Designed miniproteins, single chains, continued (4). Designs and how they scored, part 24

Each design is a single chain, and the fold is of that chain. pLDDT is the mean over its residues in the fold that is shown.

## One batch from the design tools (miniprotein)

Design m12799
Fold by ESMFold2-Fast:
Structure m12799 (fold): chain A 56 residues (1-56)
Amino acid sequence: AEEEALKLIEEIRDILNSRGMTALADQQTSFLKSLLEIDPKAAKEYARQYLERLKK
């Protein structure tokens, strides 16, 4: 669960950084890591949905 969420968070960060959105990448990464500490399942689902939207 945690490993899978961290991989999704890393992929989101890489995509945002590749688009020059470094501030947004930092903000989203911090938020998702905080959520991961509270609710790993919610963090994984949020990251999955966010990544799906980024790939469109």
Scores: mean pLDDT 81

Design m12800
Fold by ESMFold2-Fast:
Structure m12800 (fold): chain A 89 residues (1-89)
Amino acid sequence: TQAEVDAAKAYIDEKSMETAKLIGEMRRIADQKPEVRPLAEATIAEANKLMAEAHAYIATGSQYKEGVKAAEEGLEIAKRGLEEGKRAL
């Protein structure tokens, strides 16, 4: 339904904002610790790819569950990458 699509879009937007915040923290760590740059760039690229896929799914109006899953996977990648980056500090 349209209500389910709207709810999924709001949820994906929220996960996108959380992911952007974690990406910002990873960039800051990579600036302080250059050895983290390859991990940061790989993590940022994959998280952004999954978030773009999430928005593409929601745009179909019918694949909102796939969109939610992609957004959650993107956030998890950002979280894991940030934790690994922090261990290098």
Scores: mean pLDDT 86

Design m12801
Fold by ESMFold2-Fast:
Parts: C-alpha cells; sequence; structure tokens
Structure m12801 (fold): chain A 67 residues (1-67)
C-alpha cells in the first residue's frame, strides 16, 4: 500500500534516511507517494521532521522542474 510506504518514510527517525527514500521514490516516478510522505512529515509535532518535510517538497518540485 502506498499509504503504508509514505507512513514508514515519514516516521523514519533519521531525516536523512527519509529524504533518501523520497529521492528514490522520485527516481521511480512515484511522485504521489513522495508527496504523501512529505505531507505527513509536515504534519508532525517534531520541528526537525517538519523541516525534513519542507526539504522533501523542495526535492519534489526540483524533480518536476527537470521533467
Amino acid sequence: SDDIVARRIAQDPSPENALAAVETLLRQGRVDVARAAAELMLASPDPRRRAAGEEALRLIEEHLARA
């Protein structure tokens, strides 16, 4: 399930691992799952996780701009 994948990424204790997973999803063309993960991170009460969500959105925008 794409929802389960997005939740796993968003809940990763390492922001670096979460961002690497988003980059992998973008390379696979799974933009919707990458966006869902970023949105879940942005909804987090943890400010570090929200910051990672903002960076994930930047990566998504950058990926789409190259297409």
Scores: mean pLDDT 83

Design m12802
Fold by ESMFold2-Fast:
Structure m12802 (fold): chain A 65 residues (1-65)
Amino acid sequence: SRIEELKEKAQEAIENKDFDTATEAIIELAKLTGGSVEKAKKAGEALKAKDYEKFSEYLGEALGS
């Protein structure tokens, strides 16, 4: 599914330290799931800062979990 493709793309991008691609995938996931694009962007910013605690928090908020 597109959701599974985006999750895989985000994980691969994080592994490659391509945080821009990871952020784009997370934003698209938020759009597809009816979540928060604003929180998805904050998750991406936290990821670039290597603040994995805030990344996890904002990712949960972005996807409604």
Scores: mean pLDDT 82

Design m12803
Fold by ESMFold2-Fast:
Structure m12803 (fold): chain A 90 residues (1-90)
Amino acid sequence: RERVLRHLEEALRHAREAGNERSSRALEEALRVARTSSDPREIARALGRALEVIAKDIRESSPEKQELLLEAMGHVTEALEEALRLEMES
C-alpha cells in the first residue's frame, strides 16, 4: 500500500508540473481509491484508468509536457506492478 501511494503521489506531482488537469484529476481519483480500498484489484483498475488518460494526454501535449507526463506514466506503471504483486500474493 505505502509503495503504491508513494508512486501515485510522485505521478501526480509530475502531472501537475505539466499543467495537465485531466491527467491530474485521473491520478487524484486513483490516489483516492488506493487510500480507501483494501482490494488490490480495485486499485489496479483505477491505475489502469489513470494510465489510459495519461497516454491520451501525452499524444495531445507539447513535447515539453510530454516528458513530464511520460515520467508520471512511469510512476503509475510502478504502482500498478506493486498492486498486481499484492493481488498475486493473496
Scores: mean pLDDT 81

Design m12804
Fold by ESMFold2-Fast:
Structure m12804 (fold): chain A 100 residues (1-100)
Amino acid sequence: SEYKEKALEYLKKALASENREEQIEYLKKAAEYAAKSGDGLIALLLGLVMGLDGVPEEEVEEIKALLDEENQAAFDAGYRFGRFIRELDEEYARRLAELE
């Protein structure tokens, strides 16, 4: 659907953004189109991106509130997985520093 394609476009823009404020605006747009699409996979991907990038909880709750209850569950699953990957990346960086 057009909404699904737009949600993915804004997610890609958020991932490419070097500015947190710009990234949050793209994530809000992605969430708006994700909500309009009603697609749980897009909601999961939105959560994953926000978890990976370490978006603050305040912004996470605001963006998640745009989704229905079923898609909020998918978002939460994605967010937990994104946070897990972020923690693994931080552990890898820590171990790399120990090799200096």
Scores: mean pLDDT 81

Design m12805
Fold by ESMFold2-Fast:
Structure m12805 (fold): chain A 83 residues (1-83)
Amino acid sequence: MTAQMQAVLEQLAADLPAQKAELEKLRAESKDPVEAEILGLAIEALDEIAAVLADESLSVEEKYARVQAILAELQARVAAILA
């Protein structure tokens, strides 16, 4: 389990800079205030994930759990905006 969690976290760390750059570009080009708000929340979530991944005090299991919690919170916030 730990090796699989570590691989997921390493893949997230590798993909984060490119994903954040893409979301920032989409937000800058957005003319829809709702879309801009959703993109802003997604960028905020990526920044929180980056902070978790950089936290050397956390175990692999703790990092994985926190990343999952951040993604679940983002999904709930986006769903609330779209409701």
Scores: mean pLDDT 84

Design m12806
Fold by ESMFold2-Fast:
Structure m12806 (fold): chain A 66 residues (1-66)
Amino acid sequence: MEEIEKLKAFLDSHPNIDYLAEEFSKLTEEERDRFVRALLESFGVKDTPEAREAIRKYLEEKAKKK
């Protein structure tokens, strides 16, 4: 659970997060899966189902507010 909180902190502090959320909203389901995995790798966070879902939810929520 601590890893998810750390992940959200990384996303909140990311300088391009609004751009990333916009790009994410344009992707197909398969592309979104690859995008999420790439972000986890860039943050140095373990690729787990919980971490992938946390990123998906965060980006979807950000995209809805534009």
Scores: mean pLDDT 76

Design m12807
Fold by ESMFold2-Fast:
Structure m12807 (fold): chain A 86 residues (1-86)
Amino acid sequence: SLYALQPPISPAALAEALRAAAASDNPAVRTAALLLLDLALQAGSPIDDEVLAAVEALRAAAEKAGDPGAAALAARLLARARELRA
């Protein structure tokens, strides 16, 4: 199927990338991790509680850093990820 051609990403690897981005002072790293999450959600990648916690941590870190674009994107992706987990 066409989905078999997309690179696999594990929930553990995704959560690790998001946690690393939350610890970064670089706004480009935060944006890149959120775009990776968006691609994973579009691809139907499995989302676990660790990924949800990592997205929320990144949202909080972006808000604290004064990065409203990343904070808003993280909040929207977190809502989508929660809906897919229901």
Scores: mean pLDDT 80

Design m12808
Fold by ESMFold2-Fast:
Structure m12808 (fold): chain A 92 residues (1-92)
Amino acid sequence: HHMTLEEALERIRSLYENKTPEEVIDELERLMEQSTDPELQLELAIHARGVAYRLLAEADGETKERYQKRLDEISERIDKLVAEMKARRAAA
């Protein structure tokens, strides 16, 4: 199913209202994997990064390391998506 940015934003809003922060980040990562649109993937990744920052800020002990690693992975994905989009725009 092709999801528009508008549909994705509505889905994100629904997730924040009905799911825990951990469930929200898991669902955002799932939606990113299912999307073929790099702009939509980037938007979802930015929201996932925001949730990861919040989880990291509230975390304690070993949970901080787990969320930091997840945040780092999301940040690397954002960097790759931005680089890919810039390269494609330069080639067009």
Scores: mean pLDDT 79

Design m12809
Fold by ESMFold2-Fast:
Structure m12809 (fold): chain A 79 residues (1-79)
Amino acid sequence: TINKLAAEALRRAAETLEDEAIREEMLRLADAVEAGDAEAAAEAMERLREAAETPEQQRAALEALGRAQEETARALAEL
């Protein structure tokens, strides 16, 4: 399913993150997406934003999210 593809892309993106708090919240987001739980996914996104306290952490989180979105779109296009 698309949710499973997106969750796996998010988990790979999380592995590139050095900050443990940001990585943990991105993994929670992946779990929520895989479960199809929109409310939990929204909460995880808010926690991810809160965990990214510095401009550098915010950039790293946004880049990781962008990579996961691009990977998911590529996988979906080749189904």
Scores: mean pLDDT 83

Design m12810
Fold by ESMFold2-Fast:
Structure m12810 (fold): chain A 92 residues (1-92)
Amino acid sequence: SEFEEERKKRIEEGKKLILEPSLDPSKYSIEEFKEKMIEGYALLKSEGVKDPILDAIIKATLPDDVIKEAEEKAEELKKERERKKKEILEKL
């Protein structure tokens, strides 16, 4: 389905946002590194992804309060996605 393909894209983007700065941290400022980790983790959690390796990377990289911020962002992304999905379905 269209929504399944968009889900796959979000999961791959979330993994990329975490792994790319982890593999080449010298290309990023500390702030940019943290922002990418937060965004990537939020995307993965918004899709309900359970990945122990990525979770370990995030826990090693971000303080607990920032991880909580990313989890709150994941809930916001879920709500926005459901809103847009409803709008798309109403146009079909």
Scores: mean pLDDT 79

Design m12811
Fold by ESMFold2-Fast:
Structure m12811 (fold): chain A 95 residues (1-95)
Amino acid sequence: MVLTDEESVEDTLDLAKIKEQAEELLKRNRSSIYEKILKLAEEDPEKAMEELWKYKEMIYDLLLMGAVEHKREVKETEDGVRSVSLSFRHELTKL
C-alpha cells in the first residue's frame, strides 16, 4: 500500500503530534474568537456573521487536520486509521 507521504515513518509521527497541537490551539482560539464575534453581534449582527464565516474557514482548515479522524476514523477505526487519514491528505494535496 502506498502512503500520501513519501517518508511515512517520520511523517506519521509528526502528523499525530501536529493534530494534537492543532486541536489544543483550536480550543483556545475558538473561545477567544467566539467572544469577539459575540461582542460584534451585539452591535452589528450582519458584520458578526461575516466575521464568523471567515473564522469558520480558518477553523475548518485546522479541523481538516483532525476532521478526517473525527468525521470517520475516530468512531471505529482500529485497523485502517492510517490508510484512511493518509489517503485523505493526498487528496487535499492534489486539490
Scores: mean pLDDT 46

Design m12812
Fold by ESMFold2-Fast:
Structure m12812 (fold): chain A 55 residues (1-55)
Amino acid sequence: DPKLEAAKKIVEGERLDAEEVAALREFQAEQGLPVDGIATPEVLAALKEYVAKHE
């Protein structure tokens, strides 16, 4: 799952490539967050919740 892989990398503090940034933007849109491709504290909290639900 590309969104899950991107979420795990962001939570672990890894660098994102262009495809992972695109997956992050899709995630932000699905969660009703600003679609800017930036992992703010609110985005990180949502990503941690997403990883927990899918692992």
Scores: mean pLDDT 75

Design m12813
Fold by ESMFold2-Fast:
Structure m12813 (fold): chain A 69 residues (1-69)
Amino acid sequence: LTPEQKELIEKVKPILEKYTNDKTVIDNALFGIELEAAANPDLTPEQIEKLGIEYVKFYKEMIEKTKKK
């Protein structure tokens, strides 16, 4: 990751925290956007933020389903 991408991901973290307090969900969402940024270096800051929010929603639902087992 470029220094700019790393700074952007750090800025996205508090935004994701507004959607969930589950550290596991946040960590998985951050990992997901890091992989996306590494695979697609042309991703804009806005796209990285949107992906992070989408990952939080997705992983939150997955973890809730897993906890039922």
Scores: mean pLDDT 76

Design m12814
Fold by ESMFold2-Fast:
Structure m12814 (fold): chain A 64 residues (1-64)
Amino acid sequence: SLLPTPEEVRAILLEMQAALALKNGDVETAKRYYEEAASLLDPERAEEVRKQMEEDIKKVKENK
């Protein structure tokens, strides 16, 4: 079976840290983790991560 790349695994962990930061209201910290995650991925996947995190940030701001 195909395994994710080490970079993809690291990106997932960084996205999880970003999500945790958003739950704590730390948008700035979340943006830093999301940026690091995107930097580890191919451009197409990086754009998906950007969209996902931007939507999560919008929802957090809207519900505060």
Scores: mean pLDDT 78

Design m12815
Fold by ESMFold2-Fast:
Structure m12815 (fold): chain A 63 residues (1-63)
Amino acid sequence: MPKFSASEVKEVAKKLGLKLSDKEARKLAELLNSGLSYAEIAEKVDLEPEKIIDIGTALLLSK
């Protein structure tokens, strides 16, 4: 699976209008790299599943 950095996640989220802290971006990058479902990731980072899908899709399209 493609591996994403916390900085890449933070920048993509910012472009989508979502401000993440460094800790939130790092946790989200780790979860996206783990192969968990977007719903499970959303529960772990307290975000709407739609936001996780948008971020994940944008990251995949940038690679």
Scores: mean pLDDT 76

Design m12816
Fold by ESMFold2-Fast:
Structure m12816 (fold): chain A 67 residues (1-67)
Amino acid sequence: SALSDEIAALEARIAQLEQERQALLSQLRTAPSSDIPSIIGQILRLIGEIEDLRARLAALRQQAAVA
């Protein structure tokens, strides 16, 4: 269905953002102290985007679950 296709697309997008977040966390472990605030800022922005997409995904799943 169109809803299942949209759900799959959102899941794929969330997975890509999670990979980017993991890459930034890896960078944070070896970053000089001067770069840490910038990397943290990027991670926080990604977390916000992932949370927004997860909320949208939950709403679509609720719509798909109704008979």
Scores: mean pLDDT 87

Design m12817
Fold by ESMFold2-Fast:
Order: C-alpha cells, then sequence, then structure tokens
Structure m12817 (fold): chain A 96 residues (1-96)
C-alpha cells in the first residue's frame, strides 16, 4: 500500500470510530482512488454508507446493510473483481 493510501485509510478508520461517517466515506474514497485493491478501505466504505443511511435509526442498520451489500458487491465486481473474495471474507469477519 502506498504511504498516501495507507494514511487516508487510517484517517477513514479513525473518523469512522468517531461516528463521522460522511468524513470517513470521503477518506476511504481517496484511499481507494490511490489503491483500488485496498480491501479494508472497500469494506469500511460499505460500512460507512450503511451507517449514513441508518444514522436516525440503529435498528435499521441490518436492513440497510442487506440492501447496500449486494449493490456494492456488484460495483466492486465490475471495477476490481480480483478483490471480491477477500472483501467478502473480511466483511464476514467484522460481523462475526
Amino acid sequence: MSPAALAFNNKGIALFKLGKYDEALEAFNKAIELDPSNVKAHVYRLLARVYIGSQDDPAKIEQTFAEEKPLYLKSIALENPSIVPEFEQLLEQLFA
């Protein structure tokens, strides 16, 4: 991973942990622009989108995730199909 991509990924994770999901999403977008194979950035970008869509109702997180995950997987499969298996594996580990 390039130093710049790593820095944006780490910034995104820190912002995500602070509940700043919109700012985290922007940081993960930059990390992916610099390193499209950054699986962690793709996973956290999906999570940030889910939390943004569910911010007013935590009970809707699972529903929003179920709706966003298939759309995001289709997007990754079109742009960078090689990372899809690792993306799915890491995503499952985070919800285990």
Scores: mean pLDDT 79

Design m12818
Fold by ESMFold2-Fast:
Order: sequence, then structure tokens, then C-alpha cells
Structure m12818 (fold): chain A 75 residues (1-75)
Amino acid sequence: MEEIEKYVELMRKSTDGSQMIQYTTMAVSLARQQRDYEKALEVIEEGIKTAREKGDEQAVKDLEAMREVLLKKLA
């Protein structure tokens, strides 16, 4: 769990959308390895919120696509 929080913190401090997406992906990957799909979705939602607060519309779209892929795999 501590490693997931580390990547979420790095995502929040990222200055560009590509790094933000990368750190979000790392945190999601760790949550999925632990079969904590609720945490994986929470991380993606925090990523979307952070991207929206920064006004990075491309990062918002990329993270929303990642959320859709995860939800489809969980159905």
C-alpha cells in the first residue's frame, strides 16, 4: 500500500501530463497486482481530478480511457 501512495504523490507533483499518466499507471498496476480493484479505480479518479485541476484536457481523456479499459476488464 505505501508504494501506491508514493506514486499517487508523485503524480500530484508532476508538471507534465505524460509523467502524471505514467505515475498513475504505476499506482494502478500495483493495486491490480494486489487485486485491490477499488484502489485501482480510486487512483485513476484522483489522476483525472488532478489533470482537470491543471487544465490538461489530453491527460483527462487518456486517464478516462484507462478507466474504461479497467471497468471493462472487471465486468
Scores: mean pLDDT 80

Design m12819
Fold by ESMFold2-Fast:
Structure m12819 (fold): chain A 75 residues (1-75)
Amino acid sequence: LSPEELAKLKEIEAELQKRMAELKAQRADLSDAEAYARAAQLVIDALQRMIAVVTDPDIRAALEAQLARARARLA
């Protein structure tokens, strides 16, 4: 990973954490199924953004494996 790629990954992670905190604040207005689906989608979106940023093929493959697992849990 280049320092620039690492910085972008940290930014995506920080955005994910912020969105998860927002979801937690809205929890009382959501069913358990809706909260789970929204949380899973936030993780999927973050992983897709990370894959778009990373040029290293080994790290990209690891992120794609994580994305596949996240999609499998939602489906």
Scores: mean pLDDT 81

Design m12820
Fold by ESMFold2-Fast:
Structure m12820 (fold): chain A 68 residues (1-68)
Amino acid sequence: IQEKLENAKQTYDNAKTEFDKTRSDYQRAVEEDPEKAPEMRKKYTEAASNLAKAVSDYKKLQEEYEKA
């Protein structure tokens, strides 16, 4: 379970980093380059979905680890 927990944490950290980057890219595109905004929005929403799943998976593994 420790290995799964570490993998889930890394997935969460990566997903959060990607989410933060795509959110910044989307906001910048809306302000500075509106033609790119739809593409950046798609990446941002995909990153948000990935982050939500990573958070859920990580919390479930944390609960399993604490129960053990």
Scores: mean pLDDT 80

Design m12821
Fold by ESMFold2-Fast:
Structure m12821 (fold): chain A 94 residues (1-94)
Amino acid sequence: MTLEELAAEAGYTPEEFDALRKKISEEFKKVAEERGIDEETAQRLENDVLEGLFLIRIGVDKAIEVSKLIKEGNFEKVKELSPEVYELYQKRLE
């Protein structure tokens, strides 16, 4: 999976992804210069941070959707999207 594909999964448009990457790149360049980190190492760390942010956002969006479905009483969809949350919810009710 490419970083662009992961960004799309996290709900970022190509334009939003470009804007975010530019912002993160500018911050990493500044920190790299302050800490004496080479450009190759800074680029790897930048990519790792972007991947982590996208994975966190995917997790948060999924959690929001699951929470909404629970409030609506749609437990069949909760089971499809998050079997672990469904089991945890069932275990707390019994």
Scores: mean pLDDT 76

Design m12822
Fold by ESMFold2-Fast:
Structure m12822 (fold): chain A 85 residues (1-85)
Amino acid sequence: SLADIVKEKIKENKPLEELKEFLQRAIDEMMRVTKDPRKKRLLEEIKELIPSATPEQLVKIAEALDAIWQGRYEEAEKIIEELKS
């Protein structure tokens, strides 16, 4: 999962910018293959959260992306709401 990859990068003390770039690339790829307007909107909302995100927030962002990929939209929307609060 994207969340597991991000957690591993944090454990390995990878630079914060590498985590952000990894997730931005994942979002861009998901947006490229997605035709669903609701998925595109959720992906755009998540992408806006990345530039100012902490490592803990990047894990949550990755969990939201995993949820979107698996069709668990209610879970993804909840995570996004928590990140905006």
Scores: mean pLDDT 87

Design m12823
Fold by ESMFold2-Fast:
Structure m12823 (fold): chain A 83 residues (1-83)
Amino acid sequence: SIVDDLMRAMDRYYAAAKEGKSYIGARLMKEGGEQLLKLPEATEEQKEKARKYLEEGTKMIDEEDKKRRDKEQKEKELKELLE
């Protein structure tokens, strides 16, 4: 089913994100979790797993976005000192 296919895809995205190699994987976990929660045929167990992946993906995205902002701010400060 489409739900089972999406769950298998999310399991792979989660594995890739945990390997530390995919910001895209984290985004796909968040998006896939949101989509799966909208599907009426999803079981409660699948919905609980989707909520966990949604939370984990969101956390990974937020952490990476924070690191990027902190780096950009530091680079801006260094540029202002040099120019």
Scores: mean pLDDT 77

Design m12824
Fold by ESMFold2-Fast:
Structure m12824 (fold): chain A 82 residues (1-82)
Amino acid sequence: SEKEELLEILKEVAEELADEEGRVKLEKFGEFVDKLEERIEDEEKARLAVSIVGYIELKAEVEGKESLSVEEIVELAEEYLS
């Protein structure tokens, strides 16, 4: 499905940005957006992916987190798409 394909792309990009502990720092979220826009040719899907990353960043900031695991990123992306 389109949702499953989008979640897989988000997971792959998060894994590329993850440190040795499997965590993506919030300072990398700008690069996260850039990589998603490069990978997703469809403008509407790219906008959706960017919105998901923005939602994840906001949730991390509200919780006082400086980084998120790839698993946390995928869970929050699934929450957004629900």
Scores: mean pLDDT 86

Design m12825
Fold by ESMFold2-Fast:
Structure m12825 (fold): chain A 110 residues (1-110)
Amino acid sequence: SLSELIKKAQELNEEIIKLADDVIEEVIKNKYSDEQFLEKLKELFQKILDLIEKEFGAEFPEAVKEIKKLIEETNEEMEKKKYSKQEAIEKFSETMNKISEIIAEAIEKA
């Protein structure tokens, strides 16, 4: 049902927030460089993609494919342009907003 899909999206969002918080805490504790932080964000995006594929891959394969491409393009941009931690956090937030929009549109069309 639509309400079940919305609940799944909310639960996924809560899990993503926890994963992001864990990465930020690790970066602070270990005093990571900008390059090390970008590597940790790539690992975070892979975990996020794995969760999205698990929850929505069967129901919305095209949306998941679009999200995968967006994550790959975001990771490449951050690395090629040598983003600072602040720039990377801002780009991560922008990319997460786009991912949320893709999922919301897929649910609306269901």
Scores: mean pLDDT 85

Design m12826
Fold by ESMFold2-Fast:
Structure m12826 (fold): chain A 79 residues (1-79)
Amino acid sequence: LQKIASLDKDSSEYQKILQEARENLKKLKLPENVIINTIKNYALDPNLSKDAALLTFYLFEKYKLPSKLLGKTAKILQK
C-alpha cells in the first residue's frame, strides 16, 4: 500500500497498476461511478480522485481488506 502511494501518478508502474485495477473491476460488471461514489462515502471525502477510489476498491477485492480500512486506504492513495 505505502509503495503504491509513493509512486508518481505519471509513472509507468502507477499507470500499470491503475489499468490492472480497471480491467479487473470491468470483469465484475460494476459501474465505475458506483464504485467511486461508494469509496468516497467510506472516506468521507467527496473530492477523492477517481484513481484513488478505483485503486482502493481493487485492493479491497484482491486482498479482502475489511470495510473499516477502505476510507483510510483511499486517503493514503489520494494524490
Scores: mean pLDDT 72

Design m12827
Fold by ESMFold2-Fast:
Structure m12827 (fold): chain A 94 residues (1-94)
Amino acid sequence: DDINARRAALTSALITRLSTMSISQIQSLGRRIIRHARTVTDPRIRRALIRIGNILINATSVAQAIAAIRTFVGTMDPFVAYRVLQIVSDIMDS
């Protein structure tokens, strides 16, 4: 279905971008995601953004951050995953 295809594309794009970043940049991205999560009214989306932000802030290597993001996104409801990944992509482009 369309939502699963879009989620897969956004997941792949995020992983590719993370692989080009330094650990400092990844941790900075995590803090930006946490800040944005405060503006999100949907509790499922807000919780997922907070978890992603904390994964990135606490990452000790790029490989660890990527592995943790793959695992977490893989366990999410497709709608929540798609919306969360779209928000993260928008944050990275700002």
Scores: mean pLDDT 87

Design m12828
Fold by ESMFold2-Fast:
Structure m12828 (fold): chain A 74 residues (1-74)
Amino acid sequence: SMKEKVIETLKEIKKEIEEGRTEKAIELIIKFTKENPDLSEEVDNTLKGAYTLILDGRLDEAIARIDEFIKKLE
């Protein structure tokens, strides 16, 4: 389902951030958004928010935002 795909992608993005591969995390966000243009506003806003936080070096906040959203989806 789309929900399962979103959860899996968010978990992968989080892992890449935690392992210091921030460029890979950004690449995953861009790719997922491009391949899924009809994402819900909440999902799209979460991905864009994480993208901005990563670019700003606010990695702990990016992880927290992703974790909070995963919990809401599960």
Scores: mean pLDDT 87

Design m12829
Fold by ESMFold2-Fast:
Structure m12829 (fold): chain A 88 residues (1-88)
Amino acid sequence: KEDIEKLKKLIEAANRTLEAAKAGDMQSAREAVDELAKIAKDILENSKSLTTQFLALQILRDVAKKAEELGFTEIAEYIKEKLDEITK
């Protein structure tokens, strides 16, 4: 149940990343990506559910793909860097 709240916060951070990028606020977009990575790392380290860990990684991959589709290549690459850092 606590995992559901963490996933919800992760989705909220993902949405903030895309909204900030759409608004041209690249500083807020990067700060939202830092929060996104921090929440995902917490899930990977502390969740006992492989399903929750998989969903957290999938949310990061999906937001990176969406940022790339919208032309926010720099934000998409920054998310990918964070994803690689937390998965190695």
Scores: mean pLDDT 85

Design m12830
Fold by ESMFold2-Fast:
Structure m12830 (fold): chain A 113 residues (1-113)
Amino acid sequence: SMEELNEKLVKKLEEMVNEKDPEELEKIAEEAIELIEKEVTDPEVKSTLVRIIEGVKKAQLYRIEGKTKEAITVLKATLKFVEEEAKKSTDPEIKKLLEKMKEIIEKALKELE
């Protein structure tokens, strides 16, 4: 169901922004992308969600490497993308998911400042 998918993706994203092991981070991101590829049928929504997961993964990899400025740059770009996609979304469940993802990314950004 969409509600179960949304809950699982939110939990995966929360795990990713707190993960300090790059190997485990890659695994969590791969599991999130696999869930999206399997459960999301709309190709535009699928592309949007995969791009968000990849953006957060890249930012967190920079953070683990101590590249804080690069991590902030990637997170800000990902946050802007999520905000723009949430405004365009006509599906209430997808909009709710994107708003929750936005909150997680905003909190991660604040921790880097």
Scores: mean pLDDT 89

Design m12831
Fold by ESMFold2-Fast:
Structure m12831 (fold): chain A 85 residues (1-85)
Amino acid sequence: ARMVLVAEAETEEEAKELMEEMVRIAEKQGTVTSAKVSGPIASLVLEAETEDQARATMEQMKELAEKRGAKVLFAASLADVARAP
């Protein structure tokens, strides 16, 4: 299952710190396939083994972003992307 998260921090430094924390959480749940910081925007793509892991990771990322004062611009758990049931 694939998860995509894009968050906007107040500054580039805050976006970088948010990304480091998000990558740390994501690596415990699956494989980070993309992690990019562009100015105040942090973008992460994660591959998880299960939909439940992808969803749980997404919720943890949202909570982390909110706690750090960042705005979640986009968060999607792509549980059924190109997978047969």
Scores: mean pLDDT 75

Design m12832
Fold by ESMFold2-Fast:
Structure m12832 (fold): chain A 96 residues (1-96)
Amino acid sequence: MSPEERRELVLAEATVTMMLMGIHVIERYKLSSEEQVELIRIFMGDARKTMATLSEPVQRYLIDQLEQLLHDYKDKLSPEAYQLLAEGLQAMRAAV
């Protein structure tokens, strides 16, 4: 694995971990739908910024991991927060 590939995989993994921590914060503090939407908007903004620095294979890996996370934690998100995250991931996938 090249040093460049390793750096990209580390950034992708960090991005997935940050989103997972955001979902745990939503559950721990019992955030309202409005608060969940605000938090997810922030993390999705960071994820898009990271995505722009990655090669196409790592971009696909990141999107796949975030889509899996959305599937696994669907019942922990409000309908509005779920829709925002799903639409954001669809837009990211269309950009690759």
Scores: mean pLDDT 88

Design m12833
Fold by ESMFold2-Fast:
Structure m12833 (fold): chain A 92 residues (1-92)
Amino acid sequence: DEKITIKITSKDGIEIELTVSKSTTVEEFIEKVEKKLKEKGLSQEEVTYFRNQLLKLLVDLNIKLSDTVEEFVKKVEEADLSKYNIKIEVIE
């Protein structure tokens, strides 16, 4: 399995990095993001807000929860994310 490392940064300075398989589903990826945020000591309200920003991005880009992280990354790289309170970067 090829791995991919994704860094997500909020405008409030919250940063998380996750290494996942390229074939991981977007649903599984979001679950791992939520777990990582909780491990960093974020409140349930903060985790929910962050998750809702990701879900809005998925809807706006026509990404399904069953799509792969590789497909998600390709669509994100082509999109203008300036209207969202999050930044998504791929780290090799």
Scores: mean pLDDT 82

